Designed miniproteins, single chains. Designs and how they scored, part 71

Each design is a single chain, and the fold is of that chain. pLDDT is the mean over its residues in the fold that is shown.

## One batch from the design tools (miniprotein)

Design m2603
Fold by ESMFold2-Fast:
Structure m2603 (fold): chain A 59 residues (1-59)
Amino acid sequence: MVEANLKKAEELLEKAEKGDVKAMQQLAGIYTDLLAQKDIESARELFEKLVEISKKMAK
């Protein structure tokens, strides 16, 4: 189920927000996997969450 990958990504997003480079690398892997599965909508959702983290760090 696609949602299972997104739940793992959310846990990694929390670590990435703390500056965890390893979590960022794992998130990139999940994003690539979603694209390979033609799950463009889930990949877009993950990308939007990464943008939100970037904005929070900048503000």
Scores: mean pLDDT 71

Design m2604
Fold by ESMFold2-Fast:
Structure m2604 (fold): chain A 79 residues (1-79)
Amino acid sequence: MSKEDLEAEILLSLGRMYYSLAKLLASKGKLEEAVELLDKAIELYEKALELAKNPELIEEIKKNLEEVKKEKEELEKKL
């Protein structure tokens, strides 16, 4: 694993943590706070995508990014 791929994996993991927290807040009706955390997850995933060199890791990051973007769109409809 390259240093850049390792950094990308760390950013992907952090983005997943923000996504999980956003889902928890959304379940409690804190929709605006949830959207803010989804935005943080998106930023982390986009940064991970810039750094990632491994094709499998790039695909994984893209899948996570699309999932978070869809979740944000659904939550924004409820705001």
Scores: mean pLDDT 88

Design m2605
Fold by ESMFold2-Fast:
Structure m2605 (fold): chain A 112 residues (1-112)
Amino acid sequence: AEEYHNKGLEYEKEGKLEEALEYFKKAIEIEPGYAQAWHNLGLVLARLGKLEEAKEYFEKAIKINPNYYEAWMNLGKVLELLGKEEEADEYFEKAVELQEKKIDPSKYNVYK
């Protein structure tokens, strides 16, 4: 799964979005629990303007890994682009909560 995921990342970096989709799909076919591959599928779909599909793939990544703050953030961004601002705000709030758990809050919150 990781080999196909890495090829997908290379194609995405080159702007070859359709090839990136193919390889990320191969990664999830081998390892359906690969949350990062689901997330990267969502990113490529969003770049292609396929916002509803991107939403579904980010939701899948979150279901597999609920602590995946980048997936929460990107789902919020897609919801905002779809005009669902109130729903987007809920997802952004969740992403911030998860980020605070990863970063020492005392280093960043003293400068509120």
Scores: mean pLDDT 78

Design m2606
Fold by ESMFold2-Fast:
Structure m2606 (fold): chain A 58 residues (1-58)
Amino acid sequence: MKPSKEQKLADLVRGYVAALRAGDEETAARLEQEMKSLGEIGERAVRTVRAHLAAEAA
């Protein structure tokens, strides 16, 4: 069993959302960089999370 890129991204997304909700900017920035390192799929996930949280805050 190899962890897939999708599984790694899912784990990073969970941590990223938790860090953003906790106001942990340092952890959020680190996780954002890790997600972006996965390429377009990670960059898209960052944009989706940010858009979702912005909509919830509006």
Scores: mean pLDDT 79

Design m2607
Fold by ESMFold2-Fast:
Structure m2607 (fold): chain A 72 residues (1-72)
Amino acid sequence: MAELKEALRFVGLYSDYLAETGDENEALEKVREEFGLNISNAEMKKLLAKYKALLAEHGRAVGREVQAELEA
């Protein structure tokens, strides 16, 4: 449960920052800082994909809305 909430927050923040910056790398960097992660942007993209998949699988309605805003 906590992991699904974290996944939602991660994808949501990424979508917000992507809309704000217009740059995937800057959006990922801001999300990395918000979560206190010390990983590369490539690893951030892998984590984003994993969290999007988790949200789609376990919370389709919520995950769909976040994915629609992200449009990745």
Scores: mean pLDDT 73

Design m2608
Fold by ESMFold2-Fast:
Structure m2608 (fold): chain A 62 residues (1-62)
Amino acid sequence: SDEDYKLGLEAYEKGDYDKAIEYFTKSAEKGDPESLKQLGKVYEKKGDIEKAVEYYKKAAEL
């Protein structure tokens, strides 16, 4: 949802990547494709490149 997406961005900006993943996952499950891009960014920041690529591909509908 729009609220979960905003909470995810707030958590990400504060460096709380685990909380950011939680909120972006909730937003993505509600059909927000922009949250899939954000999940890619968070996993990239955590060094999980395989998961980052997976979420970027889902967001791009490739």
Scores: mean pLDDT 83

Design m2609
Fold by ESMFold2-Fast:
Structure m2609 (fold): chain A 75 residues (1-75)
Amino acid sequence: MEEEERRKEIEEKLKELEKKLLEEVSKLPESDTEKKLELLKKALAEALKLYFGVDARDLSLEELRALLAELAAQQ
């Protein structure tokens, strides 16, 4: 079934994204808040694209949070 295949593909991509995010965050010192926020922003945008099909990569972190709240309200 197409639905199971899509779910598995999304799950694999999310795990890969999560690993990359954790690896990059672990390389940064605690004081490097700006770079950590940029990594979180990228990860959130990719997750939104994978789960909701929304291209949000050019949005700010605040805009991404607002979009996530709107999309979550639709679930």
Scores: mean pLDDT 70

Design m2610
Fold by ESMFold2-Fast:
Structure m2610 (fold): chain A 65 residues (1-65)
Amino acid sequence: GAEVIKEVAKHELRKLDPSLSEEEIETLAELVVETGSLREALKKLIEEGKYVEAAQRLLEKLESL
């Protein structure tokens, strides 16, 4: 279910950026479940002005992949 997808997203986020706080990971994982896309989740955080620095850093990492 959604809870399993959320836990997988949290694990992958920790691997992608170990500097993320648990609050940032939780919020991003919830948005990944909601949007179905890490890129869209990051854009939504930036648009809402929440965890903007962490979201911009992750978006840059995705551009390099």
Scores: mean pLDDT 79

Design m2611
Fold by ESMFold2-Fast:
Structure m2611 (fold): chain A 60 residues (1-60)
Amino acid sequence: DEERELLRQMGISTARGMAKELASDPEVAKKLEELRKKAEEDPEKALEYTQEAARLYEEL
């Protein structure tokens, strides 16, 4: 489960980092925070949520 744990932590860290950087845009920050919470509650999908967060960042 070490790989699962690493993916979960990476997803959470990425989403949080992006949310802080985009704090000036509450809409985007809220979406990133939601993805972070989903990654915390469903660690097996952490990679999926990280990719969604990256997509939101890409649209900036």
Scores: mean pLDDT 66

Design m2612
Fold by ESMFold2-Fast:
Structure m2612 (fold): chain A 60 residues (1-60)
Amino acid sequence: GMSELRELILRLIALKLRLIGLELDLPSLEGEERERAEREIKRLKEEIKRLEKEIEELEK
């Protein structure tokens, strides 16, 4: 099976790719869609920070 560290790293990569996609799409979005994307970008950045700290604690 996968180690916890490997699973967290793969999840981090997936979240970063999603963030990049949303940031690339953001200039094309208007109104409520743009507001939702901005909120999701903020949420993703916060989740990425939490995962990076969790990975750091496991690596030591």
Scores: mean pLDDT 83

Design m2613
Fold by ESMFold2-Fast:
Parts: C-alpha cells; sequence; structure tokens
Structure m2613 (fold): chain A 63 residues (1-63)
C-alpha cells in the first residue's frame, strides 16, 4: 500500500541520514517519498508530511 511504501521510505531515509549517505541518495529517497505521499490516504498525509519535513531539516543540518 502507499502508506506502507511511505513508512519504508521514511525508515530508509532515517538510516541514510544517520549513516551520512551521499546527497544524491538522500535526494532520490526524498523524491520517491514525495511521489508516494501523493498516493497516501488524506487522513495520514499531514502526519507523514510532518515526519518527512523533520527528516529533511535534519539532513540539511548535516550537510
Amino acid sequence: SPLEEFEALLARLEEAIRGRAPPEELEALVAEALRTLERVPPEHRAALEARLLGLLERAAAAL
């Protein structure tokens, strides 16, 4: 499901940020997460978007 796909992408993004993955890998994961988020049911979208934004802020601080 799109929700499960998005949760998996968030988990992978968290691991990539923690492991200091290259910017290209982070950008690819973020792009895929944003595409998946558009297919997530509206009732979950705001919470998942907030989690993604939090990870992006942490990734930006690490660069």
Scores: mean pLDDT 81

Design m2614
Fold by ESMFold2-Fast:
Structure m2614 (fold): chain A 103 residues (1-103)
Amino acid sequence: MGELIARGAERAAEHARKAAEAARAGDGKSALLYLASAAASLLPAVVARSFGEASPEVAAALDEVLRALTEAEKAVLAGDYESAAEYAERAAELARELARLAA
């Protein structure tokens, strides 16, 4: 279980970083697609939490990543690409921490 969560979180970090790059380029459509891919990569962690199989630290880290991804999406939809890039970069950092905690 931890290996699947860690791999998913590393993929989420990569996608969130690509979302930040797309947002800085003014490409809102690509930014949204990368944010959606980051969220999908967190599905193993979401499932583990739902079944009480995630530690409190992993569950808390997951909530922080999901919050940052949601704020990035809201910023893209509002046309605030600067804030979108900052939130997406924050999501990437938090996803890397989640990967470390789950390993």
Scores: mean pLDDT 89

Design m2615
Fold by ESMFold2-Fast:
Structure m2615 (fold): chain A 86 residues (1-86)
Amino acid sequence: SMEKLEAVKEAGRLIREGLRLMAEGKSVQEAVGLLQEGMKLLYKTLSEEVTEKVAELVDEALEHAKKKEEYEKAFEKAEEGIKVAL
């Protein structure tokens, strides 16, 4: 549905923003808050099976975001997760 697509797009925006803050060395608490908001929206919107796959990819993206040299990989994994959610 259009509502589901809109929710997934908003979750993707929040996740990308959180990863950006992590990569920039901004407040970890702010970054985690954005990631949590995005994931909560996905948990509400998607099936448990799809959400589990997205959570795994987002966790992988977060580990790359913590490493300054892996910023590009962090965003690639986040986009992979968003595509699974769509």
Scores: mean pLDDT 77

Design m2616
Fold by ESMFold2-Fast:
Order: C-alpha cells, then structure tokens, then sequence
Structure m2616 (fold): chain A 61 residues (1-61)
C-alpha cells in the first residue's frame, strides 16, 4: 500500500494505491469519485508501476 497527497483544481486529494486498486479521498466527493474511476481505468490499462510514477510526479517533492 502506498499513499500519495496531490492537489487537483485547488483541492487536496489523498490517493491510496493498493493490491486491489486505487482509492481516492477528498472533501470534494464528486472529484474523488471521478479520480478513483480514472485511476482504476489507468491501472487496468497501464499497470501499477505506471500509476505509481504518475502519482509521484503529481505529488510535492
């Protein structure tokens, strides 16, 4: 399990990458739902390593 803190459209979003898929949490529930659906679609298309690298690029260093 890996947890990433990212910012999308000015909203703080917590993305959790698990063995079972991507979980997204945010104060903006609609944004969280959309990102969770997109993240799981990307995971299915490109795999865990690609999703992890994208999330690393989106987080503050």
Amino acid sequence: MKVFEIEVNGERVTVTLTEDGVKVESKNKELAKRLEEGGNALLKAKGKDAVEELLKAATVK
Scores: mean pLDDT 77

Design m2617
Fold by ESMFold2-Fast:
Parts: sequence; structure tokens; C-alpha cells
Structure m2617 (fold): chain A 57 residues (1-57)
Amino acid sequence: MSTQQRALELSDQAWEALQAGDVERARELLYQAGDLMGKSREQVDRALALQQELVAA
């Protein structure tokens, strides 16, 4: 198993959580995925904000 594949799985779970309206769960999952991929918390927060805009549209 690759670290990148695990990060993708976490991102998919985060997307499902966002669609269900569970923003807290989505944020935790994206932080875990970001950590595995060497992303900063700021980058993850920015990506989450953009995804929330897409779900709200």
C-alpha cells in the first residue's frame, strides 16, 4: 500500500462527509490526508473552503 493511495482514500471519505453535511469529520480526514502528502494545514483549510463552495453550489 502506498501513502499516496491512503491519502486518496481519506480524501474520498472527506468528500462523502461534506456531502452529508459533516464538516468537522471532513476537516479531520483532510488533515490526515494532508499530513500524509506533506501539505500544510493552511493548504488543507484552503482546499476544504473551495470544496465547501462546490458542495453549496
Scores: mean pLDDT 76

Design m2618
Fold by ESMFold2-Fast:
Structure m2618 (fold): chain A 66 residues (1-66)
Amino acid sequence: MRKQLEHLAKTLLEQGLINEEVAELLLKLSDLPFPEQLKALGEIQRAIDRGVSEEELKKLLEELLK
């Protein structure tokens, strides 16, 4: 999952959708067990597809990291 998380973080940063702090939180998902990483990525992708704000995305990541 690390490469997928790195790619997602880079893409979102390049598009201006997140800041570096949110990108760091995305990378911290790699510390979770694989099934939880997969679930987290699905929830994040759905949130992005809905057009959530950077602040809402940060809150989601904080909840996912526990």
Scores: mean pLDDT 76

Design m2619
Fold by ESMFold2-Fast:
Structure m2619 (fold): chain A 75 residues (1-75)
Amino acid sequence: SKEYALEGIRNFREGLFDKAKENFEKAAKESKDEELSKNSKESAELIPKVKEGTASDEEIRRLVENIRKVEELIG
């Protein structure tokens, strides 16, 4: 579960948005950690908007915060 979250972060930083979304969805589904699951799910939901260029400044800020929180949770 943490491995999927880590891959999601890596894919996002590489601009591989579809893979990032898939890995965050897997992290959300497989994680027994409620905070890791929630932040991964929200990241997966926001990434398509960033890819399409339709994300608001608040949505971009929220995605960055969620990814930072995921990094803190996985160590």
Scores: mean pLDDT 85

Design m2620
Fold by ESMFold2-Fast:
Structure m2620 (fold): chain A 80 residues (1-80)
Amino acid sequence: SPEAERQAALDQLIADIDAMEAAVRAGKLTPEELELVKENLSLFRALAQAHWPADDAARLQAHIDRLMGVIDEKLAELAA
């Protein structure tokens, strides 16, 4: 069903975001790559809020917001 496909896509996307957080924390991305990830996350968050059910959007947004915070912290560290 479209709902089951959406839930599978959401679960995979959350797993990908969590894997990206681990990579950012491990220092595997350049500042340019961090900025690109941040831009893409902002766009995806906006699209999810506009088009997805509120519970699904909120679950995804929690993972995005955490990763965005980690990216901002890492960018500040690299700029020092």
Scores: mean pLDDT 85

Design m2621
Fold by ESMFold2-Fast:
Structure m2621 (fold): chain A 109 residues (1-109)
Amino acid sequence: NDAAEAARRAAERLRAREPEFRLEGRDGDKSARAEARLPEELTPDQELGLDLAAGLAEIAADELESGEIDSFELRVEGGRITTFRVSGEERGRILEELARSQANYRQKV
């Protein structure tokens, strides 16, 4: 599943702190797209955000493989998640809300 593979590779690159990458995969009705641009120096908040983004990408890869979601999009700019979208069943919406909730909590605490 090229979509799930793209999401997994995005998680790996985020954990590796690659300065810039762009990944896209499509398999039938399933798609995944991830883009990241990192600053030269990361704050502790940004480091945590990248670990969160990697975890979310890995979960999205599993959900794409199982058929729980049909699409995944992630954008990271300046070490922060600027876009996180999933589509598919009701479970995909719950995953998106969890991503947003976690990002908001970490930024405020």
Scores: mean pLDDT 75

Design m2622
Fold by ESMFold2-Fast:
Structure m2622 (fold): chain A 64 residues (1-64)
Amino acid sequence: STLELITEYLMRKFGLSEEEAREIAEALIEAQPKTAEEVKEILAKFGLTPTEEEARELLIILKI
């Protein structure tokens, strides 16, 4: 599922717990960002600073 893929990505890339990663993944899915910049804005609310590449990777997973 998209939720599981994003949760695993966030845990792997940012060292987050499963609970923290799932909360952020749910926020991304709810918001349905259309650009890497929108992904960055959502992650910034949780104190994360993704790279351009990481934001684009998350956007690709969200489109699956």
Scores: mean pLDDT 88

Design m2623
Fold by ESMFold2-Fast:
Structure m2623 (fold): chain A 81 residues (1-81)
Amino acid sequence: SAAEVARAAGAGAVARAQARSGDTEWVRTEDLREELLALGVPEELAERAVREAQERSGGPPGYARAADAEREAARAVLEAL
């Protein structure tokens, strides 16, 4: 399904962003944005995903929890399809 494809793509983007920092719990929002743009996600949707993930995570500025990042990344990919 499109939702399963979007979930896999979102998880992949988060995993690649985490590989850049070596963190398994958090992802840098700028790295996530770049990975989403590399997948062809429109800039507005990528920025929304980053903002929503960061707000949900309640962490330090510029970081989001991996689980929150995956959820918002999947949503952005699904809307871009």
Scores: mean pLDDT 86

Design m2624
Fold by ESMFold2-Fast:
Structure m2624 (fold): chain A 85 residues (1-85)
Amino acid sequence: MYLSQEEFRKLNKVEQLAWAIKKAGEEHDFPIDEKTAREIAEAMMKSDDPDAVFGEELVKLGVPVEKRGPIYKTVKELLEKYVYG
């Protein structure tokens, strides 16, 4: 589902991150449901190393190694696009 930049900015940080995780999974043919994406986002926000937690959670979900980097990159690109324009 497509969000406007203004709609995205109304979301809290966990919701923004969860949306980006879900979208990145969809783009790389590894669908991550909304509940799982939110749980990952919450775990990342509670950590002093959110990037390490994200990598660990993708491994736990069974994401193939070749898709983990692309998914991570897409999450960062989506956040940059919607937060910074």
Scores: mean pLDDT 78

Design m2625
Fold by ESMFold2-Fast:
Structure m2625 (fold): chain A 68 residues (1-68)
Amino acid sequence: MDRRTLLQLLGEHLKKQGDEFEKQKNYEEAAEKYEKASETYRQLGNFDLAKELEEKAKEAKAKAEKAK
């Protein structure tokens, strides 16, 4: 299997995990998954989606701090 296909599947998996943690209000874990997904999409050259996921990670971190 091509490396790029594996990275795309990994990015999709990490994004879904982030969405699941956010639904559970586990914002710290959601932020971590979104950050890893963003980095994976940067490796794929999809900078627009990487930036979107980075923004989602930042929002999740802000929510985690407010929940303390």
Scores: mean pLDDT 82

Design m2626
Fold by ESMFold2-Fast:
Structure m2626 (fold): chain A 58 residues (1-58)
Amino acid sequence: SLYEETIRKYAEEKGFSEEIIESAIRFAEALLAGGLASSEEQAAALAITVAEIDASRK
């Protein structure tokens, strides 16, 4: 899917672990399923933002 590809590209460039990547993908899926994101691109962007915040806490 577009959101999975987008998340993987950004996360891999930042050196995020596979666990963070998988969590971001699942979050994007939840955003789309819940109608909280208007597009796959927006869902990916929101998921990446949350992943960055989560990584900054560790």
Scores: mean pLDDT 80

Design m2627
Fold by ESMFold2-Fast:
Structure m2627 (fold): chain A 60 residues (1-60)
Amino acid sequence: MSEEIRREVEVAVHEIAAAVALTNGDLEAAKEHYLKAAEIAEENGDFELAERLRKRAEEL
């Protein structure tokens, strides 16, 4: 698997984890997962996705 595909999967895993945390009312965990997803997206060169994920974390 290419490194880019691996990082896309990691972003998706953290987005799912954030959604689960939100369902449980754990805003802190959700924020941490969105920030992790944003960091990985930025490393993958997807600055637009990284910005959107950081905004989601900031609004929590």
Scores: mean pLDDT 81

Design m2628
Fold by ESMFold2-Fast:
Structure m2628 (fold): chain A 63 residues (1-63)
Amino acid sequence: MAPLLAVAVRDFTATGPAELSLAKGERVLVLERLPDGRWVVRSLATGAVGVVPGDVLEVVGPA
């Protein structure tokens, strides 16, 4: 799947080693959507890759 551009609709704090913390308004590339509702994303601000709940993100367009 081509990467999607998404924005964090709220702050999210990572609680596990695979998770990525995001600030509200932070833009990410969605690399993969997992079947459990979590998404693998790359932060455009930091370049970090991690997993976040899909409900903290809003897709804004293609990357």
Scores: mean pLDDT 79

Design m2629
Fold by ESMFold2-Fast:
Parts: structure tokens; sequence; C-alpha cells
Structure m2629 (fold): chain A 81 residues (1-81)
């Protein structure tokens, strides 16, 4: 079901965020600030996905969350270099 796919995406995103959080204290203050900014952007995209889900556009919501999570991880990877 689409709900099961959505839960899977949330679970994967949570696991990825846990790994990112473990590395966060090793970042410089400047990189931490950039990470915080990117996290706020991700949360905004998740909020937009939630609105789509409430409007009955579950497939679009699931896709948006997956794309937002992937984009976030790609953007934070350079911060850990």
Amino acid sequence: SMMEEYLKIIEEADKFLQKAREKYPSLSPEKQKEFDKLLEELLKEIAEAAKLYEAGKEEEAIKLVAEAAKKFLEKIEPLFK
C-alpha cells in the first residue's frame, strides 16, 4: 500500500538522520549552521508534503518526501568533508 511505502521512506530517513546526527558534533560551527539551515529547508518540504497527503495526493506526497530526503542527504555530504 502507499501508506506502507510512506512508512518505509520515513524509517529510512530517520536512520539516515541518526547517522548525520552522530557526525554533527565533528562539524565546525560554520558547517553546523549550514546543516541547521538545510534541515530547516527539509522540514519545510516535509510540511508541504503533509499538505498534499491531507488533500488526498498521497503518491505526490510520498514522492516529495523521498526527493526532499535524498536532496538533503546529498547537500549535507560535502559538509562532512
Scores: mean pLDDT 78

Design m2630
Fold by ESMFold2-Fast:
Structure m2630 (fold): chain A 116 residues (1-116)
Amino acid sequence: MERQRELLEEADRLIEEGLELLERTIEEAERAKRENPEKAKEYEGIINLARNAIRAAEAARRGDVATGLANAEGALGVMENAAKRAEEIGDEKVAELMREAAEAFRRAAEALAAAL
């Protein structure tokens, strides 16, 4: 019980860290979209993926541990896809922010899995 509580608190902190990184990613992608209108559609796709990851991450903070784990893993997959897309369009800053968010959610998923 005590260890499970500590793992759930760790997972919540990591999800919060990932959410902050996703918010920064959206701000940076919106800025880059304005500066590079020829890549606007690609940035819009990345922003939509980041918003989907935010929804999954917020869902991971609700419900039971198993539901939380599934949602955290879902958010991780979306972030990894967004990082790859950012790298493909040459935006290293957006790609790095998404990789950092993915790392936070990977650790959150590990903590949730350990809490099962």
Scores: mean pLDDT 84

Design m2631
Fold by ESMFold2-Fast:
Structure m2631 (fold): chain A 60 residues (1-60)
Amino acid sequence: MDIEKINEEIAKFLEENKDLPFEERKKLLEEFMKEKNLPEELKEVILYRLERAEEELKKS
């Protein structure tokens, strides 16, 4: 599976689960990425972006 398609699926997954608590979204996203057998580097970047987005929302 190519990186662009994975990014789109992850973005859609996050949008569909945006109403869930952060910890639950993070756990589900980690399971989703594990099922997709994503490279560790990509998983780290995606989780980092999720955590940063949550931090920004808390400030707003």
Scores: mean pLDDT 74

Design m2632
Fold by ESMFold2-Fast:
Structure m2632 (fold): chain A 66 residues (1-66)
Amino acid sequence: MSAEQLNEILVETVLELPDASEEELAEAMIRRARERGLEIDEKTARFLARLAAEHREGIIAWARAG
């Protein structure tokens, strides 16, 4: 999976679930990747979910600015 695909999944998940917990974000990222025919392991999903939770406001602002 490319960094671009991971970033798309991350951004879309944050936009879908702006108030979600890290666990909920991790589950949503795994689901979204699967829907795209991609796979991310639980360890990667948890890491991305933590980054998403920590940088949530910045991610939303960045996505809205583009």
Scores: mean pLDDT 79

Design m2633
Fold by ESMFold2-Fast:
Structure m2633 (fold): chain A 66 residues (1-66)
Amino acid sequence: IDEAEVTEALGRIYMGIANILKSKGKLKEAAELYRKAAELFRSAGTERGRALAEEAEAKAEEVEAA
């Protein structure tokens, strides 16, 4: 398994937890985990990772604006 694939998988786990926190109204905690996921996706250094990082950052901004 490529290290980039493992890093992306970890980012997806953080995204999943953040989505659960958002659904429970824990917006501050959700935003923190979305940002953590974005950092992981960016560190993967892949095109897929960049797209996922943009999605994670957008979700963090969305919950912070709410």
Scores: mean pLDDT 82

Design m2634
Fold by ESMFold2-Fast:
Formats: C-alpha cells, sequence, structure tokens
Structure m2634 (fold): chain A 68 residues (1-68)
C-alpha cells in the first residue's frame, strides 16, 4: 500500500495527466493514442521523478487511463 506521501504524488500526477489527456483530444489525437501517451508519461514520471517501482507505476498508469 502507498504511503501518504506517495499517495499525494500519485494524486498530483493524476491531475496533470488527466489535463494532458483532455488537451490531446482537443488537438485531434485519437482516444487510443492519447491513452497510450498518458500511460507512458505516467510510468516515466512516477519511476524517474518520484522513484516508485516500475510495477507499481504501471498499475497506477492503468488506473489513471480507466478514470479518464
Amino acid sequence: MLTPEQKAWVEHVKEVLKKLYDYLLSQGVSKEEAEEIVRRNTRLILTQVYGLPEEEAEKIAEEIVKEI
């Protein structure tokens, strides 16, 4: 289970990536392509910026895509 600090990082990333998704759709990017971009960027941010394990970052990326 994520710590309170890690949960705060995840919520921040979710907000940013949901805005990115809406932006991509507004630019004419397909839903499928926009979802793939969101998954990839979520994983990269959570692993490279916040140091979360790759497995956990992948799970969170899938959750974000399901919520948008």
Scores: mean pLDDT 82

Design m2635
Fold by ESMFold2-Fast:
Structure m2635 (fold): chain A 118 residues (1-118)
Amino acid sequence: MAEEKLKEAEELFKKGVLYLNEGKYEKAIEYFEKAIELYEEVLGEDHPKVGLGYALLAEAYALAGKYEKAEEYLKKAERILEKNPKASKGWEAIARAYYALGKYELAKEYRKKAEAAE
């Protein structure tokens, strides 16, 4: 059922965040990918939770040193979050991903966008 899938997605997402904070980037990636799959199925591909998921996935890939995948998922996150400009947490995650990629000026721009959304 949709509600059961949404609850599973939320639990997977929370575990992804915990692993990301612990520096367990490969585990964070695994859990975020699974959470995004369920969020897309239940909420649709353009939902702000999907955008936030892709932004955090991009941050995890960047911190794991997988820069091409990080940039791929950043583009997906940006596309979704541009439709949901008040998703401050999503813009914050994009800023952190760009910082992890060494793109400090872009990180600063997206941080300002996150502040404007809150």
Scores: mean pLDDT 86

Design m2636
Fold by ESMFold2-Fast:
Structure m2636 (fold): chain A 72 residues (1-72)
Amino acid sequence: MEEAEKYYEKAKKWLREGKKDQAIVAYSNAALKYLEAGEREKARQIVEEMGKELGLTPEQVEAVYRALEDVA
């Protein structure tokens, strides 16, 4: 999954740089690309990692995942 991996690496880079908003966008795009490819477990892992790194609640993590599923 070239595009999903690219977005994931971008998210990790922006997270290290303290660019929280950019990291959220990149994580969301990575998860969306995995969902489009049918890789639901990987997409969920990406959203959970985003939540852990950015201090989202479990409810916020679930809401993000559902929103991405609705688009994919």
Scores: mean pLDDT 82

Design m2637
Fold by ESMFold2-Fast:
Structure m2637 (fold): chain A 65 residues (1-65)
Amino acid sequence: SAEDNATKAGAAVALAAAGGISREQGIALAVRNGMSREDAERALEAAEAGDHRAAAEILRKGVGL
């Protein structure tokens, strides 16, 4: 479901922003869960900047919510 995709993509973006996985791994996992590469990159940039609200909004729209 789109909600499951949002959860998995969100976890990947959060892990990459925290340095738990590489930027490239986080983007690849988000893309596998329904995001475009461009949306995954923008969500990760927002999360890295500490803008969790923007990151969540990009994520939800990116997976079709």
Scores: mean pLDDT 86

Design m2638
Fold by ESMFold2-Fast:
Structure m2638 (fold): chain A 72 residues (1-72)
Amino acid sequence: GLEESLFRPLEEIRRLAREAVERKDERLLEEARELAERLLRLMERTLPPERLEALREELTRLLSEAEAALEE
């Protein structure tokens, strides 16, 4: 289903963000951002607006938390 189609890319983004923080590797965070942008573009035609916005908010929060952890 749709949730299953989102699972792999979302888990990859989470994994990259986590590893970026653990290793203090800004390149891994950049890769996570690129994957998040690609996922949002792919889901633009698939998800209803409210679900797309929820996904955008989740990705933004995840990436912002990782960025803050790297900078702080």
Scores: mean pLDDT 80

Design m2639
Fold by ESMFold2-Fast:
Structure m2639 (fold): chain A 67 residues (1-67)
Amino acid sequence: MPSDEEIKKEIIERAIKLAKERNGVITREELMEVVREVAEKYNRSAEELYEKFGDEIEKAVVRAILA
């Protein structure tokens, strides 16, 4: 089972990829869907992951799409 840090990294990578496909626009609903999909893949709680890492995930995605 991957570490929480590895799960966070996968969420960030998927969200950045999705944002790039959407011309740098990603909604909160789309971001939550990415978190849910990764959580489901690893049998984890999406709510727990977002509570723990949501700020870091949002910050990383914003930095990537604005750079």
Scores: mean pLDDT 79

Design m2640
Fold by ESMFold2-Fast:
Structure m2640 (fold): chain A 62 residues (1-62)
Amino acid sequence: MSKEELIKKAKEYLEKGKEAYKKKDYETAVRYFREALRLAEEAGDEELIGEAIAYLHEAQSL
């Protein structure tokens, strides 16, 4: 995958995680946020990495 494709996919997983979180499906939200973090790290996008970490911690606190 290109860097652009990785960033796009990471953002898609962040959105899926947010939707799962709204439904109180915290286990699924954690999985999506973790995948978003992995893709963001592979892309080297610091802002997206930070966002994914923040959502992951929020979902894990429940």
Scores: mean pLDDT 83

